# Designed miniproteins, single chains, continued (2), part 96

Each design is a single chain, and the fold is of that chain. pLDDT is the mean over its residues in the fold that is shown.

## One batch from the design tools (miniprotein)

Design m7542
Fold by ESMFold2-Fast:
Structure m7542 (fold): chain A 57 residues (1-57)
Amino acid sequence: SLEEQRKKVVEEVLKLVAERRFDEAKELIEKAVKDGILSEEEGKNLLEFVDAMEASA
């Protein structure tokens, strides 16, 4: 389901952020929005989260 795909994307983003792989996390989010897995709003919120975590690293 889309909900399961969405959960997997969020889980992978959090894993990449924990590993300080911020560019890969952003690329994954952008691809997930393009593929319709994340809404534009969900993608924007996750990108803002990644940017905040990168600024704190």
Scores: mean pLDDT 86

Design m7543
Fold by ESMFold2-Fast:
Structure m7543 (fold): chain A 81 residues (1-81)
Amino acid sequence: SMEEIRALRQQIATLLAQAFQAIDAKDYDTALALLERARELLREGIRLAQEAGDEKTVAEFERLLEEVEGLTAYVQKQMAA
């Protein structure tokens, strides 16, 4: 539903804000956990949007998912350094 997608957007935004704070603090374990949770919510949001035929929301969440995956790779690289 639109309400579920709105709730997911808010949760994802909160998780990403917390992940950026964790990255700034060099708390990479916390950052990875937050990014993994954001990825889970994005996949659920894509599924809900696909079922609703909401192509715009699918594209928005797919783009955010790519950004989260890139940020995850960045964090993993920092942990290996």
Scores: mean pLDDT 89

Design m7544
Fold by ESMFold2-Fast:
Structure m7544 (fold): chain A 95 residues (1-95)
Amino acid sequence: SMRERLEKRMKELYQEGRATAEGALEGLRRLAEEASKVDPELAREAREAARATEEGMQTADKIEKDGGSVGLAGTLAGATALRAEAARRRVEGRL
């Protein structure tokens, strides 16, 4: 049914958002380490973005795990991924 297809798609979006956020988080951690040798303020920005990404992922995971809305969990995971990728590109561009 359309409803079952929508629920499956929402779960897939949550998983995709999580994977993208994890990749961006790894990138931010690497960039923070690289920046720490050259620009302490840029390193701090990268660390703060990494922390925000971890917190966003934890919030999305908690909503999903506690039987909350998969749509809400997916939306938060996606938003977290987009913010993390934007921060990663900004830090990388300044390095």
Scores: mean pLDDT 86

Design m7545
Fold by ESMFold2-Fast:
Structure m7545 (fold): chain A 69 residues (1-69)
Amino acid sequence: SMKEKLREELLKLIGEILRKIGEIEDLRRRLETATGREREELEREIERLKEEIRKLKEEMKKIEEELEK
């Protein structure tokens, strides 16, 4: 079934989003003690992960819209 495949894709995207959120939280903990270059690198990595999560959420929304058809 196409709907079953879409649900599997949705679960995979949710898993990827949760993993990236966990990575951001780990980086935020490291940021509490970081200074100078390390701080700047951690901030850039957090922003990169946030952008990736945004794109994954857009893909998730498209799949949810297909599942409502």
Scores: mean pLDDT 87

Design m7546
Fold by ESMFold2-Fast:
Structure m7546 (fold): chain A 93 residues (1-93)
Amino acid sequence: MQLVESGPGSVQAGGSLRLTHSGASSSDIIGWYRQALDGKAPELVGAAYGSTSITISGLTPADTAVYYQARINPDDPSSPDSFGQGTLVTVSS
């Protein structure tokens, strides 16, 4: 299964980031993960069912990161079954 990611490549501080996906069924739980450019592990920032989106508002330069989507396994939510390619988002002051 291929998940397709889209989002803005650049956002001003105080703005909003909308991350969208496709390729999931309405019964799939899709998580969005933020991986800071310092190489730390990805952190879950939002989750929703099916073909949907999340919106992150009040962005700061600290929110500059690669954002990934993954299908969350309901039997093991800590171990998603796949990650998308990732979308680099830069937040400028």
Scores: mean pLDDT 66

Design m7547
Fold by ESMFold2-Fast:
Structure m7547 (fold): chain A 86 residues (1-86)
Amino acid sequence: MTLEEAVKRVIEALKADGITTYEQAVAAIRGLSGAPKTRLALAAAFREVFGVDPIPPWFLSYAPKEEREKQLEFRDKVIEAVKKEF
């Protein structure tokens, strides 16, 4: 899956979760709000675009620094791509 395809799926999931603003989208992508469909789309993006398994937020602080930084980096990449669509 390409980054563009992953962004499209995340946007569709954000709309399905009732998200309509960029600020709400950023909060959902960062795991700060309840967005179950968006979380599933992000998990697919993690595996298929970035080659990493998603780490649950409650384990992120216990993850090795490299894995934690990768998790944050690809969330930021998705946010930047979503910014162009919202």
Scores: mean pLDDT 73

Design m7548
Fold by ESMFold2-Fast:
Structure m7548 (fold): chain A 65 residues (1-65)
Amino acid sequence: SEKERKAAAAYAAAEISKVGLEVSKELAERAKEKDEKMGEIFEKHAEADREAYEAAKKKEEELRK
């Protein structure tokens, strides 16, 4: 059904966002060891990725009802 396809797409989006967040966090930590300012930039990217993951997860949960 349409609902099942939308739920599957939302699930995939949430999983992709989760991986993106994990990568962003790792990059922020590595950058921070070499350059404090670059670390701050990547930390902001990780924060944005966290918000994107939370939003995607919430959307997936809504579509499963």
Scores: mean pLDDT 81

Design m7549
Fold by ESMFold2-Fast:
Parts: structure tokens; C-alpha cells; sequence
Structure m7549 (fold): chain A 93 residues (1-93)
């Protein structure tokens, strides 16, 4: 249940991200993170944190983006999106 609810919120956040509504995307990703933590879903956590980093990057909040990409990589070291996002965010500082 909580994993499925987390995935739905993650999807809703992705829709806001596509609409360039990054603040709303962040809110949905943060809600998804809480549900994945409660479910013990490490893969969902890594994915949600990667998306949260991407949303902060789009807002020009590069320090926040770096933080969440690094947290995602601690959960999933092979996450290519988080690796690429981290490299790009570091170039902006």
C-alpha cells in the first residue's frame, strides 16, 4: 500500500516537473520519500531523491540538488541519472 501510494505521488511530481511546476513537483517528491521510507523501499527512495535533485537543479538551487543526488547515490551507487545530475550541478557552483 505505502509503496504504491509513493509511486503515485512520484508520478504526480513527474507531471508537475514536465509542466515546469518545480515547487509542486518538490512537494509531491517529498511526500513520496516519506512513504518509501515507511515502506522500506530503497529503490523508490533513490528514485524520488534523484527527481527531487533534478527539480532543485531546475530552480537553480544547485547546493540542494547536489545534496539529494548524493543521498540518491548512497542508496543506489549505479544510478546514472543521479551521477549525471551531480556532475552538472557541481559545474554550476
Amino acid sequence: MKREEGLKLLGKGMEYYREQKYEKAIEEYEKAIKLFEEAGDKEGLARAKTMLGAAYYKQGKYEEAIKYYEEALKLDPDNEAAKAGLEEAKKKL
Scores: mean pLDDT 88

Design m7550
Fold by ESMFold2-Fast:
Structure m7550 (fold): chain A 73 residues (1-73)
Amino acid sequence: GARERALAAVEEAARGAAAGDLEAATAGGRAAVAAGLELMDAGDVGLGTGLALAGIGEAYEAALRAGTLPPPL
């Protein structure tokens, strides 16, 4: 379901950030936002918001370490 996809996406973003893989961290962040929005639409507003923000944070951390601008998410 959307919860499992959001959790997996945040984990992907975190792995990408830890590896210095900005593309993987950005892809995970975008997937976390998409799944988080699905959770919000289903009524899990708090969980959806939290997971979307976690994915964004990982992508932004990767961008910061790379010395580049944050990607649009």
Scores: mean pLDDT 84

Design m7551
Fold by ESMFold2-Fast:
Structure m7551 (fold): chain A 70 residues (1-70)
Amino acid sequence: MEKYEKLAKEYEKKGLNFMASGYYTLAGKQAIKRKDYKKAIEYLKKSLALDPTNEVAKALLKIAEEKLKA
């Protein structure tokens, strides 16, 4: 979780939004596995802000929001 967040922030700082989006998606996926749905939603929303075409992040965000609501 922390490793992917650090990588995402590093690539975001470099202006590599596509790479940063990918790492935020991985951070979100790991947060879902840990049942930390609030953190997952934060990471996945950030991923989509950087790359709105990231279909994996869209799918994972829906899962995290449904799990948090349940």
Scores: mean pLDDT 84

Design m7552
Fold by ESMFold2-Fast:
Structure m7552 (fold): chain A 97 residues (1-97)
Amino acid sequence: MKEDAEMYKRAAERLQELADRVEAGEKISPEEVAVVILHLAVSLVTSRNLGLDEYAEEIGRVLDALSQADAANDPQGIAEALREGAEVYKKLAEKLA
């Protein structure tokens, strides 16, 4: 596996774990959400630079969903967006392998 594929695979696992925690009723901090948003934004730029525009579009949709979701009032929306992000990272890991 290339180092980028390994990185995205681990990122997918982390987002899935975070989504599972939210669905279990755990509180996530605004800082945890901000870190996810930052990493997704970096992945968006990287995907565009690699010519993977379809993956960049999927990442953009996840970013929009996370920016609109309110962790205090819509934890299910946050969990769904995190799961979508995990799926995109999984696809990126497979594409870069």
Scores: mean pLDDT 79

Design m7553
Fold by ESMFold2-Fast:
Structure m7553 (fold): chain A 78 residues (1-78)
Amino acid sequence: VSKKAKELIEQGNKAFEEGDYEKAIELYEEAAKLAKGKDDLLASEAYANLAVVYEKLGDTKKAEEYRKESLELREKAA
């Protein structure tokens, strides 16, 4: 599960670098879904990346929500 989620984050990072924000969002969402409750640190990373994408798109509210979710998961993993 963590292997698949990590691969999805890597694919999302590539899409983000290419400017394909829609694809990046889909890949990060899938990674977060797979990792949540199983690898909270990896899920936190996926949510942090989602926050960055939404900030780039000008959706500050969603960016803020995902940043908060990322922080909560990161604290839970500690």
Scores: mean pLDDT 84

Design m7554
Fold by ESMFold2-Fast:
Structure m7554 (fold): chain A 58 residues (1-58)
Amino acid sequence: MKPSASEIFELMVKAAEAQAAGDNAALAEQLRQLADAYRSLGKEEVAQKLEEKADELE
């Protein structure tokens, strides 16, 4: 599925909110969703970094 720019922005906002709240589980979930979105756009390096960060939180 190809995400819109608005959908990616919404995921970024949710990730920032989870980080501010200290909710590592919610942050990890949002980072994985962002990784999938960036991978769908061909940005594999960004996607890998987001997945690595999510894995660190678990």
Scores: mean pLDDT 79

Design m7555
Fold by ESMFold2-Fast:
Structure m7555 (fold): chain A 62 residues (1-62)
Amino acid sequence: SAALLAATKQFVAFMSANSEYATAISKLNQAIALAKAANDSALVAALQALQAAIQAQLAAAN
């Protein structure tokens, strides 16, 4: 749902702002699994894009 997508975006932004990348990835994996179970393909796509962006940040730091 749009509300769940908005809440998830806020949560990921909060985790990223607090430099908790590993926690953010873990929570995104959980959120993606829940979104897939709910058949919310728009939320799945948005969460996967956020996951890829965070993973790219981690790769750049190494």
Scores: mean pLDDT 72

Design m7556
Fold by ESMFold2-Fast:
Structure m7556 (fold): chain A 76 residues (1-76)
Amino acid sequence: MPSPEEAAKIEKEVEEAALKAGAVSVEVSVRDGVVRALIYARDEETARRAEEAIRKVAESHPAVKEVEIQVLLPLP
């Protein structure tokens, strides 16, 4: 289980990675080694890049056991 300080660091790094990948916004929480992210992206390609960026960052932390990602796209 990550400490509150370590969880906050992971949340910040995941958020920054998703935004750099082109996500419009992202909501991140870390609880009991599970990273949960909700991504708002303009298109499927951007969402895929943001998902990959989040997984790479989260998987780099040994305290992370699981990554759960949900994507929201704008209506056509």
Scores: mean pLDDT 79

Design m7557
Fold by ESMFold2-Fast:
Structure m7557 (fold): chain A 89 residues (1-89)
Amino acid sequence: PSEREIEAEISYSFARMIYSIAKLSPEASKEDFKALAKEVEKQARELEELLGEKDPRVAEVYRLLAELYKAAGDEEKAKEYEKKAEEAA
């Protein structure tokens, strides 16, 4: 695979791993969920740059990000990324 494809796979896998860890830790604080959401947000932006906004992996990562922001209590960010996931699909 190309360097671009390798970078995309890394960002995608890392975002999914962070989400899985968050999902297994419902006792985590809102601040913890916010920090995890920010890391996934960084990966989502990198993935969108590498694959384009219409790639289904980008849509998936934005959906995960929306769930993390909802867990963090940030309803505005959750809605923003839900919409981005819908537009990316």
Scores: mean pLDDT 82

Design m7558
Fold by ESMFold2-Fast:
Structure m7558 (fold): chain A 72 residues (1-72)
Amino acid sequence: SNKISKEELEELKKKIEELGEKAVKGTKEEAEELIKEAEELLKKNASKLDADQANELTAALAEAKNKVLEAL
């Protein structure tokens, strides 16, 4: 299986979470750009992830999107 290191997984998860936190604090336009950046980060790394890693990062992205939606 394609699998990244635990450290790389945690770094990607943290980057997605940080982008979400910035999106919540920014303007609507900034939020849109930051969420798009998080989606692109997941997409670019998808082929390197096993199913569990993909689920964890997808959950982090969904949480970021939900926080932005609640802040709007």
Scores: mean pLDDT 81

Design m7559
Fold by ESMFold2-Fast:
Structure m7559 (fold): chain A 78 residues (1-78)
Amino acid sequence: MEKLIEERLKEADEAHIEKVKELIKKALKEAKDEEDRKILEKILEYIEGKSKPEPEIEELARRILASVVLAAKNPELL
């Protein structure tokens, strides 16, 4: 599973990664709960390659990336 996520990150276009980072930064700005902010910061650090992912953070990052890739294939959803 970990290898599959890394492969998807490598296959993701630079534009997809930037879009995910923008979405996380927006969510951070709108987050009212301190716990949510910490989780979002860890996801951002993982996507930027600054930290080794915890399993929970890795799964959340995978879901976000999958959503962005699906949205790119279906622009009607954006």
Scores: mean pLDDT 66

Design m7560
Fold by ESMFold2-Fast:
Structure m7560 (fold): chain A 64 residues (1-64)
Amino acid sequence: SLRDAILAALAERGSITVDELAKALNVPKEEVERIVDELEAQGLVRRDPETGKYTLTEAGLAAL
């Protein structure tokens, strides 16, 4: 699924922006934003407010 692909990309690359995820996965930015927002609500990813980059939490790594 796109959700699993996003989690895997975050695990592989560490800290990454939505734009970089959209380009890496070849999907529209708005689809990535929607899924990343859901993952953040679930506690699986964290956003750095200064850089806009997302990182997996320990729970996110366990979901792979």
Scores: mean pLDDT 83

Design m7561
Fold by ESMFold2-Fast:
Structure m7561 (fold): chain A 97 residues (1-97)
Amino acid sequence: MLEELKERIAKDPKDAKAWTELGLVYLGREDYESAIEAFEKAIELDPKYVEAYTNLGLAYLELEDYEKAIEYAEKALELDPNNEKAKQVKALAEEAK
């Protein structure tokens, strides 16, 4: 999967979904720095892609950067106020800070 995603991105570097999928692979491997870079690229390409914001918030939560976790969860909630994952990330980060 990772190599296939990298090849897909090399052929179409503007595919926000592929960047988000790459970020999820890195997140699953606990490579939070690479996950953040991939999610930030997805947001750059599609600023309304809620899933990228929720997962970026989760990555920052895992790094204990609670301020950024809250920031990105709130951005996801601005786009989708009923997003349960974003609400959970925000609540966990607020409790931990």
Scores: mean pLDDT 85

Design m7562
Fold by ESMFold2-Fast:
Structure m7562 (fold): chain A 64 residues (1-64)
Amino acid sequence: NEEIEKFLEELDKKIEELKKEIEEIKEKLKKGEISEKEAELKISELEGIIALLEAMKAFLEKYL
């Protein structure tokens, strides 16, 4: 199903973008550009979103 395949590609792209944002936050923390508390809160939020997108991906992959 082409529509499901396209949506899975979009989910993969979003997951990779969010993972990149986490890496950028970790680099900013390492450089002292943000506080440890700010980094922890932002990373936890992004990890939560990634988990939801990965769950959606796993559900949709059953229909390929």
Scores: mean pLDDT 86

Design m7563
Fold by ESMFold2-Fast:
Structure m7563 (fold): chain A 63 residues (1-63)
Amino acid sequence: SQQQQLQQQAQQEISQAGKQLSDTMDKAEKYAKETGDWEKAQEEIKKAQQKAGEIVRQQRQQL
């Protein structure tokens, strides 16, 4: 059904957003460990969390 197709697409977008967030967090942690700049790492993580949250919110509205 149309609803099942929209639900499947929304789940894929949410899954991809989660993977992108995880990747960004890993890179930020590596950067912080290499440079000692935890403040910059936290800023990058916060931005990634906000972006992922927006994607999840938008996709859930399609369900």
Scores: mean pLDDT 80

Design m7564
Fold by ESMFold2-Fast:
Structure m7564 (fold): chain A 93 residues (1-93)
Amino acid sequence: NKIKEFIDELKKLVDEWLRTGNLEEAEKRALEIAQKYGLSPEEAKRLFDLFLKLYLASLFTGKDFDEIVNRIKKESKTFEDAIKQIEKLLKEL
């Protein structure tokens, strides 16, 4: 499933951003990876932005980000499913 693989790559980019502090490089890498998975730049940017918001929300609420990521992967069959699941989780945080 391309979306689950893309979500795994986004998780790795968040981890890399935390290590380096370079958000611009992380965004650039997200767009490059999205092209590899056949996502449009608009879809890639929207999903990456939502994923960063989800990470920050998990940090401020003390929720386990890895558990949240696994839940999104389990529920997501399409790009639209991933967006809906992230938006739902953001309301719960």
Scores: mean pLDDT 77

Design m7565
Fold by ESMFold2-Fast:
Structure m7565 (fold): chain A 75 residues (1-75)
Amino acid sequence: SMEEKRKELLDKYVEELKKFSAERAQRIRDTLRQHREKLSDEEFRAFAKKLGEETMKEIQERVDKINEELEKELS
């Protein structure tokens, strides 16, 4: 059915994005660990927020593109 195909495509893209975001999250954690001892609590939070915002924006843009393609395919 069309519903089943929609779910399969979504699951495929979600799995691909999960793997990519997991790798990015690990790199962020490693970077934050390295900077934790060098920065004050306030500076560390600001640094972490910036890294998180940049990463989330990149992931969100990819998700938005996939959603647009799927909406277009299913309309």
Scores: mean pLDDT 78

Design m7566
Fold by ESMFold2-Fast:
Structure m7566 (fold): chain A 72 residues (1-72)
Amino acid sequence: STIERLIERQAEELRRGLIEKLGLSEEVAEKLAERFREDLRRTHEERGVVTAEDIAAATRKAVEEGRRILEE
């Protein structure tokens, strides 16, 4: 579906950014990307739509978790 392709593309961009920009391991980045996919799928199931704001919020959450891991 169009929504599943959008979610997967955004999750892959997030995963790459977590590795390349924050220096997270592939394992940690993939776990955060999977939570991101789950959050957006849940949003789609609940509202029938995924907006740019939803993507931005889920991205911010994943980046904040990644930064927390690096700062500890």
Scores: mean pLDDT 86

Design m7567
Fold by ESMFold2-Fast:
Structure m7567 (fold): chain A 56 residues (1-56)
Amino acid sequence: MEEEREKLVEELRELAAVANASLAAEADTIIANADKMSIETLRNAVEWLRRQIAAL
């Protein structure tokens, strides 16, 4: 479980690095609270961010 959270947090950091400032700020907020979130919530956040980046 902890290894999954670490991997998802790293994915969010990588996505934030290529996102616009607004999406990067939202990703940073999720990362800061990742230890308080479920694995499913983090997976949904990664998928959401990928979709936002892909949409422009």
Scores: mean pLDDT 79

Design m7568
Fold by ESMFold2-Fast:
Structure m7568 (fold): chain A 73 residues (1-73)
Amino acid sequence: SKEELRKEILKKIGEILDLIGDIIELEKKLEKAKEAGKEEEAAEIEKEIKKLEEKIKELKEELKELEKKLEEL
């Protein structure tokens, strides 16, 4: 139903927003690590940011498919 698809879309949007929030916090931590000259810590944080960006990309593709299904109903 349209209602079920809308709920799934909202859930995916919520997951994306949570990941964006995590990236913002990691970016703040990355800035502090760079200012402190902690190159290895900075590299690990950049790696975690990239992992979260990949998850967001995957969720956006899933969201796009759900939106397409909603339009077909």
Scores: mean pLDDT 87

Design m7569
Fold by ESMFold2-Fast:
Structure m7569 (fold): chain A 87 residues (1-87)
Amino acid sequence: SAMSESLQRAILEALRAATERHGAAGGAGTAIAAIGLAEEALLAYEKGDRKAAEEAIEELRRVVAAFAGEEVGERVERGARESVEAA
């Protein structure tokens, strides 16, 4: 399924926060990683691989928290879970 509105907003927040902390390249890198991991979670969920989806969501939270901060990581995790549940 497509990324939810909440996930899209959370990824944009991660882009902004990581850019403030690490510069434009850090922001772009964080957003690219977040998009890739979110897509991995959605694809795994569509295939019925709930374990792979959960692992991708956990990695997504970890990467975003490291570069954009813990609160943004939590929002991206929430958005990803909402996206897979809406699938």
Scores: mean pLDDT 86

Design m7570
Fold by ESMFold2-Fast:
Structure m7570 (fold): chain A 93 residues (1-93)
Amino acid sequence: EALKLLEEAMYYTFLAMQAAKAGDIEKALEYLDKAIELAREAKKLTSAKELVDEAIRYVEEAKRALEAGDIEKALEHLREAMRLLGEAKREEE
């Protein structure tokens, strides 16, 4: 079950990155809120809790960067979040 939630969190993080690159900050923030929700649910079920928790922190930092208008910094944080979510997913496989 954790694996599917991690895949969905990664998918919404990817959609947020695409929206941010397109300058659609409102949509990017909506996708990141969904990614955080899914990642928090995955954290309850996964053995990789520390990786997921760190990924959530990077998504929260990306949200703050987007709100400040720093798209490049937000994308850096989201790439790191994707890496951590991917590692957590591999722990569940």
Scores: mean pLDDT 88

Design m7571
Fold by ESMFold2-Fast:
Structure m7571 (fold): chain A 87 residues (1-87)
Amino acid sequence: SKKLSVFKFSDEASKQKAISTALENGGVLKYNENGKAVIETDKIDEIEEALQPLATSSYIFYTNSDIDYKVVANYFPDNTVIVVGPE
């Protein structure tokens, strides 16, 4: 199953900083529309450590389903970054 780490930010500027930080730590941007972003990585723990200080809240869940980035992104509110780990 895939690990998903969901980070919520207070504003667009904090979200954009989080996206940049995740990309610097080996993340790949898969979706960035409607105030939400999905980032795929094989280094989810490193990105979690980098994003935690920037986020207002975070939570983790696991899925055995194929991830449609647009569907997953639109499940969450604005200023959310979803980090998807390897299978």
Scores: mean pLDDT 82

Design m7572
Fold by ESMFold2-Fast:
Parts: sequence; C-alpha cells; structure tokens
Structure m7572 (fold): chain A 79 residues (1-79)
Amino acid sequence: MEELIEKAREALEAGRWEEAARLFREIGRLSGDPLAEKVGEVLARALAEGDEEAAEALRRIFSEGLSREEAERLLDEVL
C-alpha cells in the first residue's frame, strides 16, 4: 500500500501524469481511502482539462508534506 503511494509520488515528480493517475486509482480501489479517491478525481481533472489549479493542489499535497486534513481541504476546494 505505502509502496504504491511512493510510486505515485515519484511518477508525479517525474511528470508521468498518466502513470500517477493509474496508481492513485489502484490505491483508492485497494484501500477504500476517500483521500486517495479524491486525489484520483483531481488528477483526472488536471489531465483532461489542463486545470492548473488542480495540478498545483496535487503538487502541494505531495511535495509540502501537508497533513491529511489540509490535503482533504485543498482537494475539496478544487472539486
């Protein structure tokens, strides 16, 4: 589980958005974690619509080490 999260973060940092989206979808499916599901939803918006705000929110969550509550708040603002 955490290994999948680390791979997803690595894919985001490398700019491999399609792989990152696939990994977050798998994390959500395996864990049932609503945070992982929200990340997948925001990532889908960033990829499909070129949503810079969605992309920035994801970058902050995975680079700044935000708390779970802070991450959920940012994702909810974008969704």
Scores: mean pLDDT 70

Design m7573
Fold by ESMFold2-Fast:
Parts: sequence; structure tokens; C-alpha cells
Structure m7573 (fold): chain A 67 residues (1-67)
Amino acid sequence: AEEQAQINLDLAKRSLAAGRPERAVEHAQAAIELLGEDHPDANKLLAEAYERLGQTEKAEEVRKKAE
């Protein structure tokens, strides 16, 4: 489970680097499903992806869960 979550975190990072924020949202959400809604790294990646999509309100929502 944690290994699968780590793969999704890596895929989210790669998607952001490749200019694919929609894909980064999908992978970050998959990681959150496995690690929990308050996981810092997953929420940070999700927030970055939402910001790149211009969804600032959603980005701030998930940023509050990242410590």
C-alpha cells in the first residue's frame, strides 16, 4: 500500500514537471486515498497541480492539510 502510494507521489511529481497538471491531480488524489487526506507531500503536490490549473480556491483548501 505505501509502496503504491509512493509510486503515485513520484508520478504526480513527474506529471507536474512534464506540464501535465491534470495528471498530477489524478496521481496526488490516488496517493491521498492510500496515505490519508492529511498527508503533507500528497497535499502539497495536489495544491501545486490545482494552482497550475488556475484553481486557486481548491489549492488553498488542500494546502491547509499539508504541514
Scores: mean pLDDT 80

Design m7574
Fold by ESMFold2-Fast:
Structure m7574 (fold): chain A 87 residues (1-87)
Amino acid sequence: SEEKKKIEELKKKKEELEKEIKELLEKAKEKKGKMSKEELKKAAEINAELAKVEIELDPSLSEEEKKKRIEELEKILKETFELIDKL
């Protein structure tokens, strides 16, 4: 069904994002935990995308509730980027 395909695609996206964040954190460890502004923004973006996938996979949330949570998450991401730029 379309719903099963969507769930499988979201799970694959989650696995890919978890791999990306793991690789980013391994690179940060090699640099004694020091991350560039670009690397911090990338980490924030990956974490936001992971949170969006979790929201979309949550069967307890209505489509309207999912949309509101995603919009709030995107707002937080924008504010996070502005904070990183001030570092």
Scores: mean pLDDT 85

Design m7575
Fold by ESMFold2-Fast:
Structure m7575 (fold): chain A 66 residues (1-66)
Amino acid sequence: MKMVKIKIDIKGKERLRQLIKDIIAVNDGEILEEDDTSIVALVPESKVEEIQSALRIVGVEAEVIE
């Protein structure tokens, strides 16, 4: 299964951290790195659009990083 890295900007949105992690986990992703401003996760390529759509609904943007 092909995996890709995504980066999610959570600056000023700490209240959403657990919800974002839950969205990643239910879509078979894993958290690689997190800090006060961002989360980096490894997710299945087939789930990227679903994850990005779910995150947009809760008010955060995710970008695919190489």
Scores: mean pLDDT 83

Design m7576
Fold by ESMFold2-Fast:
Structure m7576 (fold): chain A 80 residues (1-80)
Amino acid sequence: ELTEEQKKLQKELTEWGKKLFDERYNYYVNVKKLPKEVAVELALGHVMRDLTDYMLRNNIDSKVQQATLKEIEKYAESKL
């Protein structure tokens, strides 16, 4: 189980990831006019890459990384 500080960090990273997802998803749907399923897949792929890179560069604990990525996947699936 995560510590209180790790839970706080996970929430902050998750909110950042959701924001990045929304920006990319909006771009694909409203600018590129892609189907929803394609837009979700592309936006999720981009966000997962950026989050993973950030977390590796900042030596974020693997449990926080896993919890954050799982929440972003759930958020993306909620758009389907």
Scores: mean pLDDT 87

Design m7577
Fold by ESMFold2-Fast:
Structure m7577 (fold): chain A 56 residues (1-56)
Amino acid sequence: DPDLARRLAQHDTGLSDAQLDAIAAARTEEELRELARRAGISVRQARGIKDALHTL
């Protein structure tokens, strides 16, 4: 449930929809790391969010 995962990630991290969309769209480790740094979260958290948003 991507929508539910999105709402949960926002509640836990305070990230905007645009920040979550950027994390979901990240194609490389470098993009994900940069987004995590700008958002003030760890790369591990960003990977977890990305994986949750892509769960079918």
Scores: mean pLDDT 76

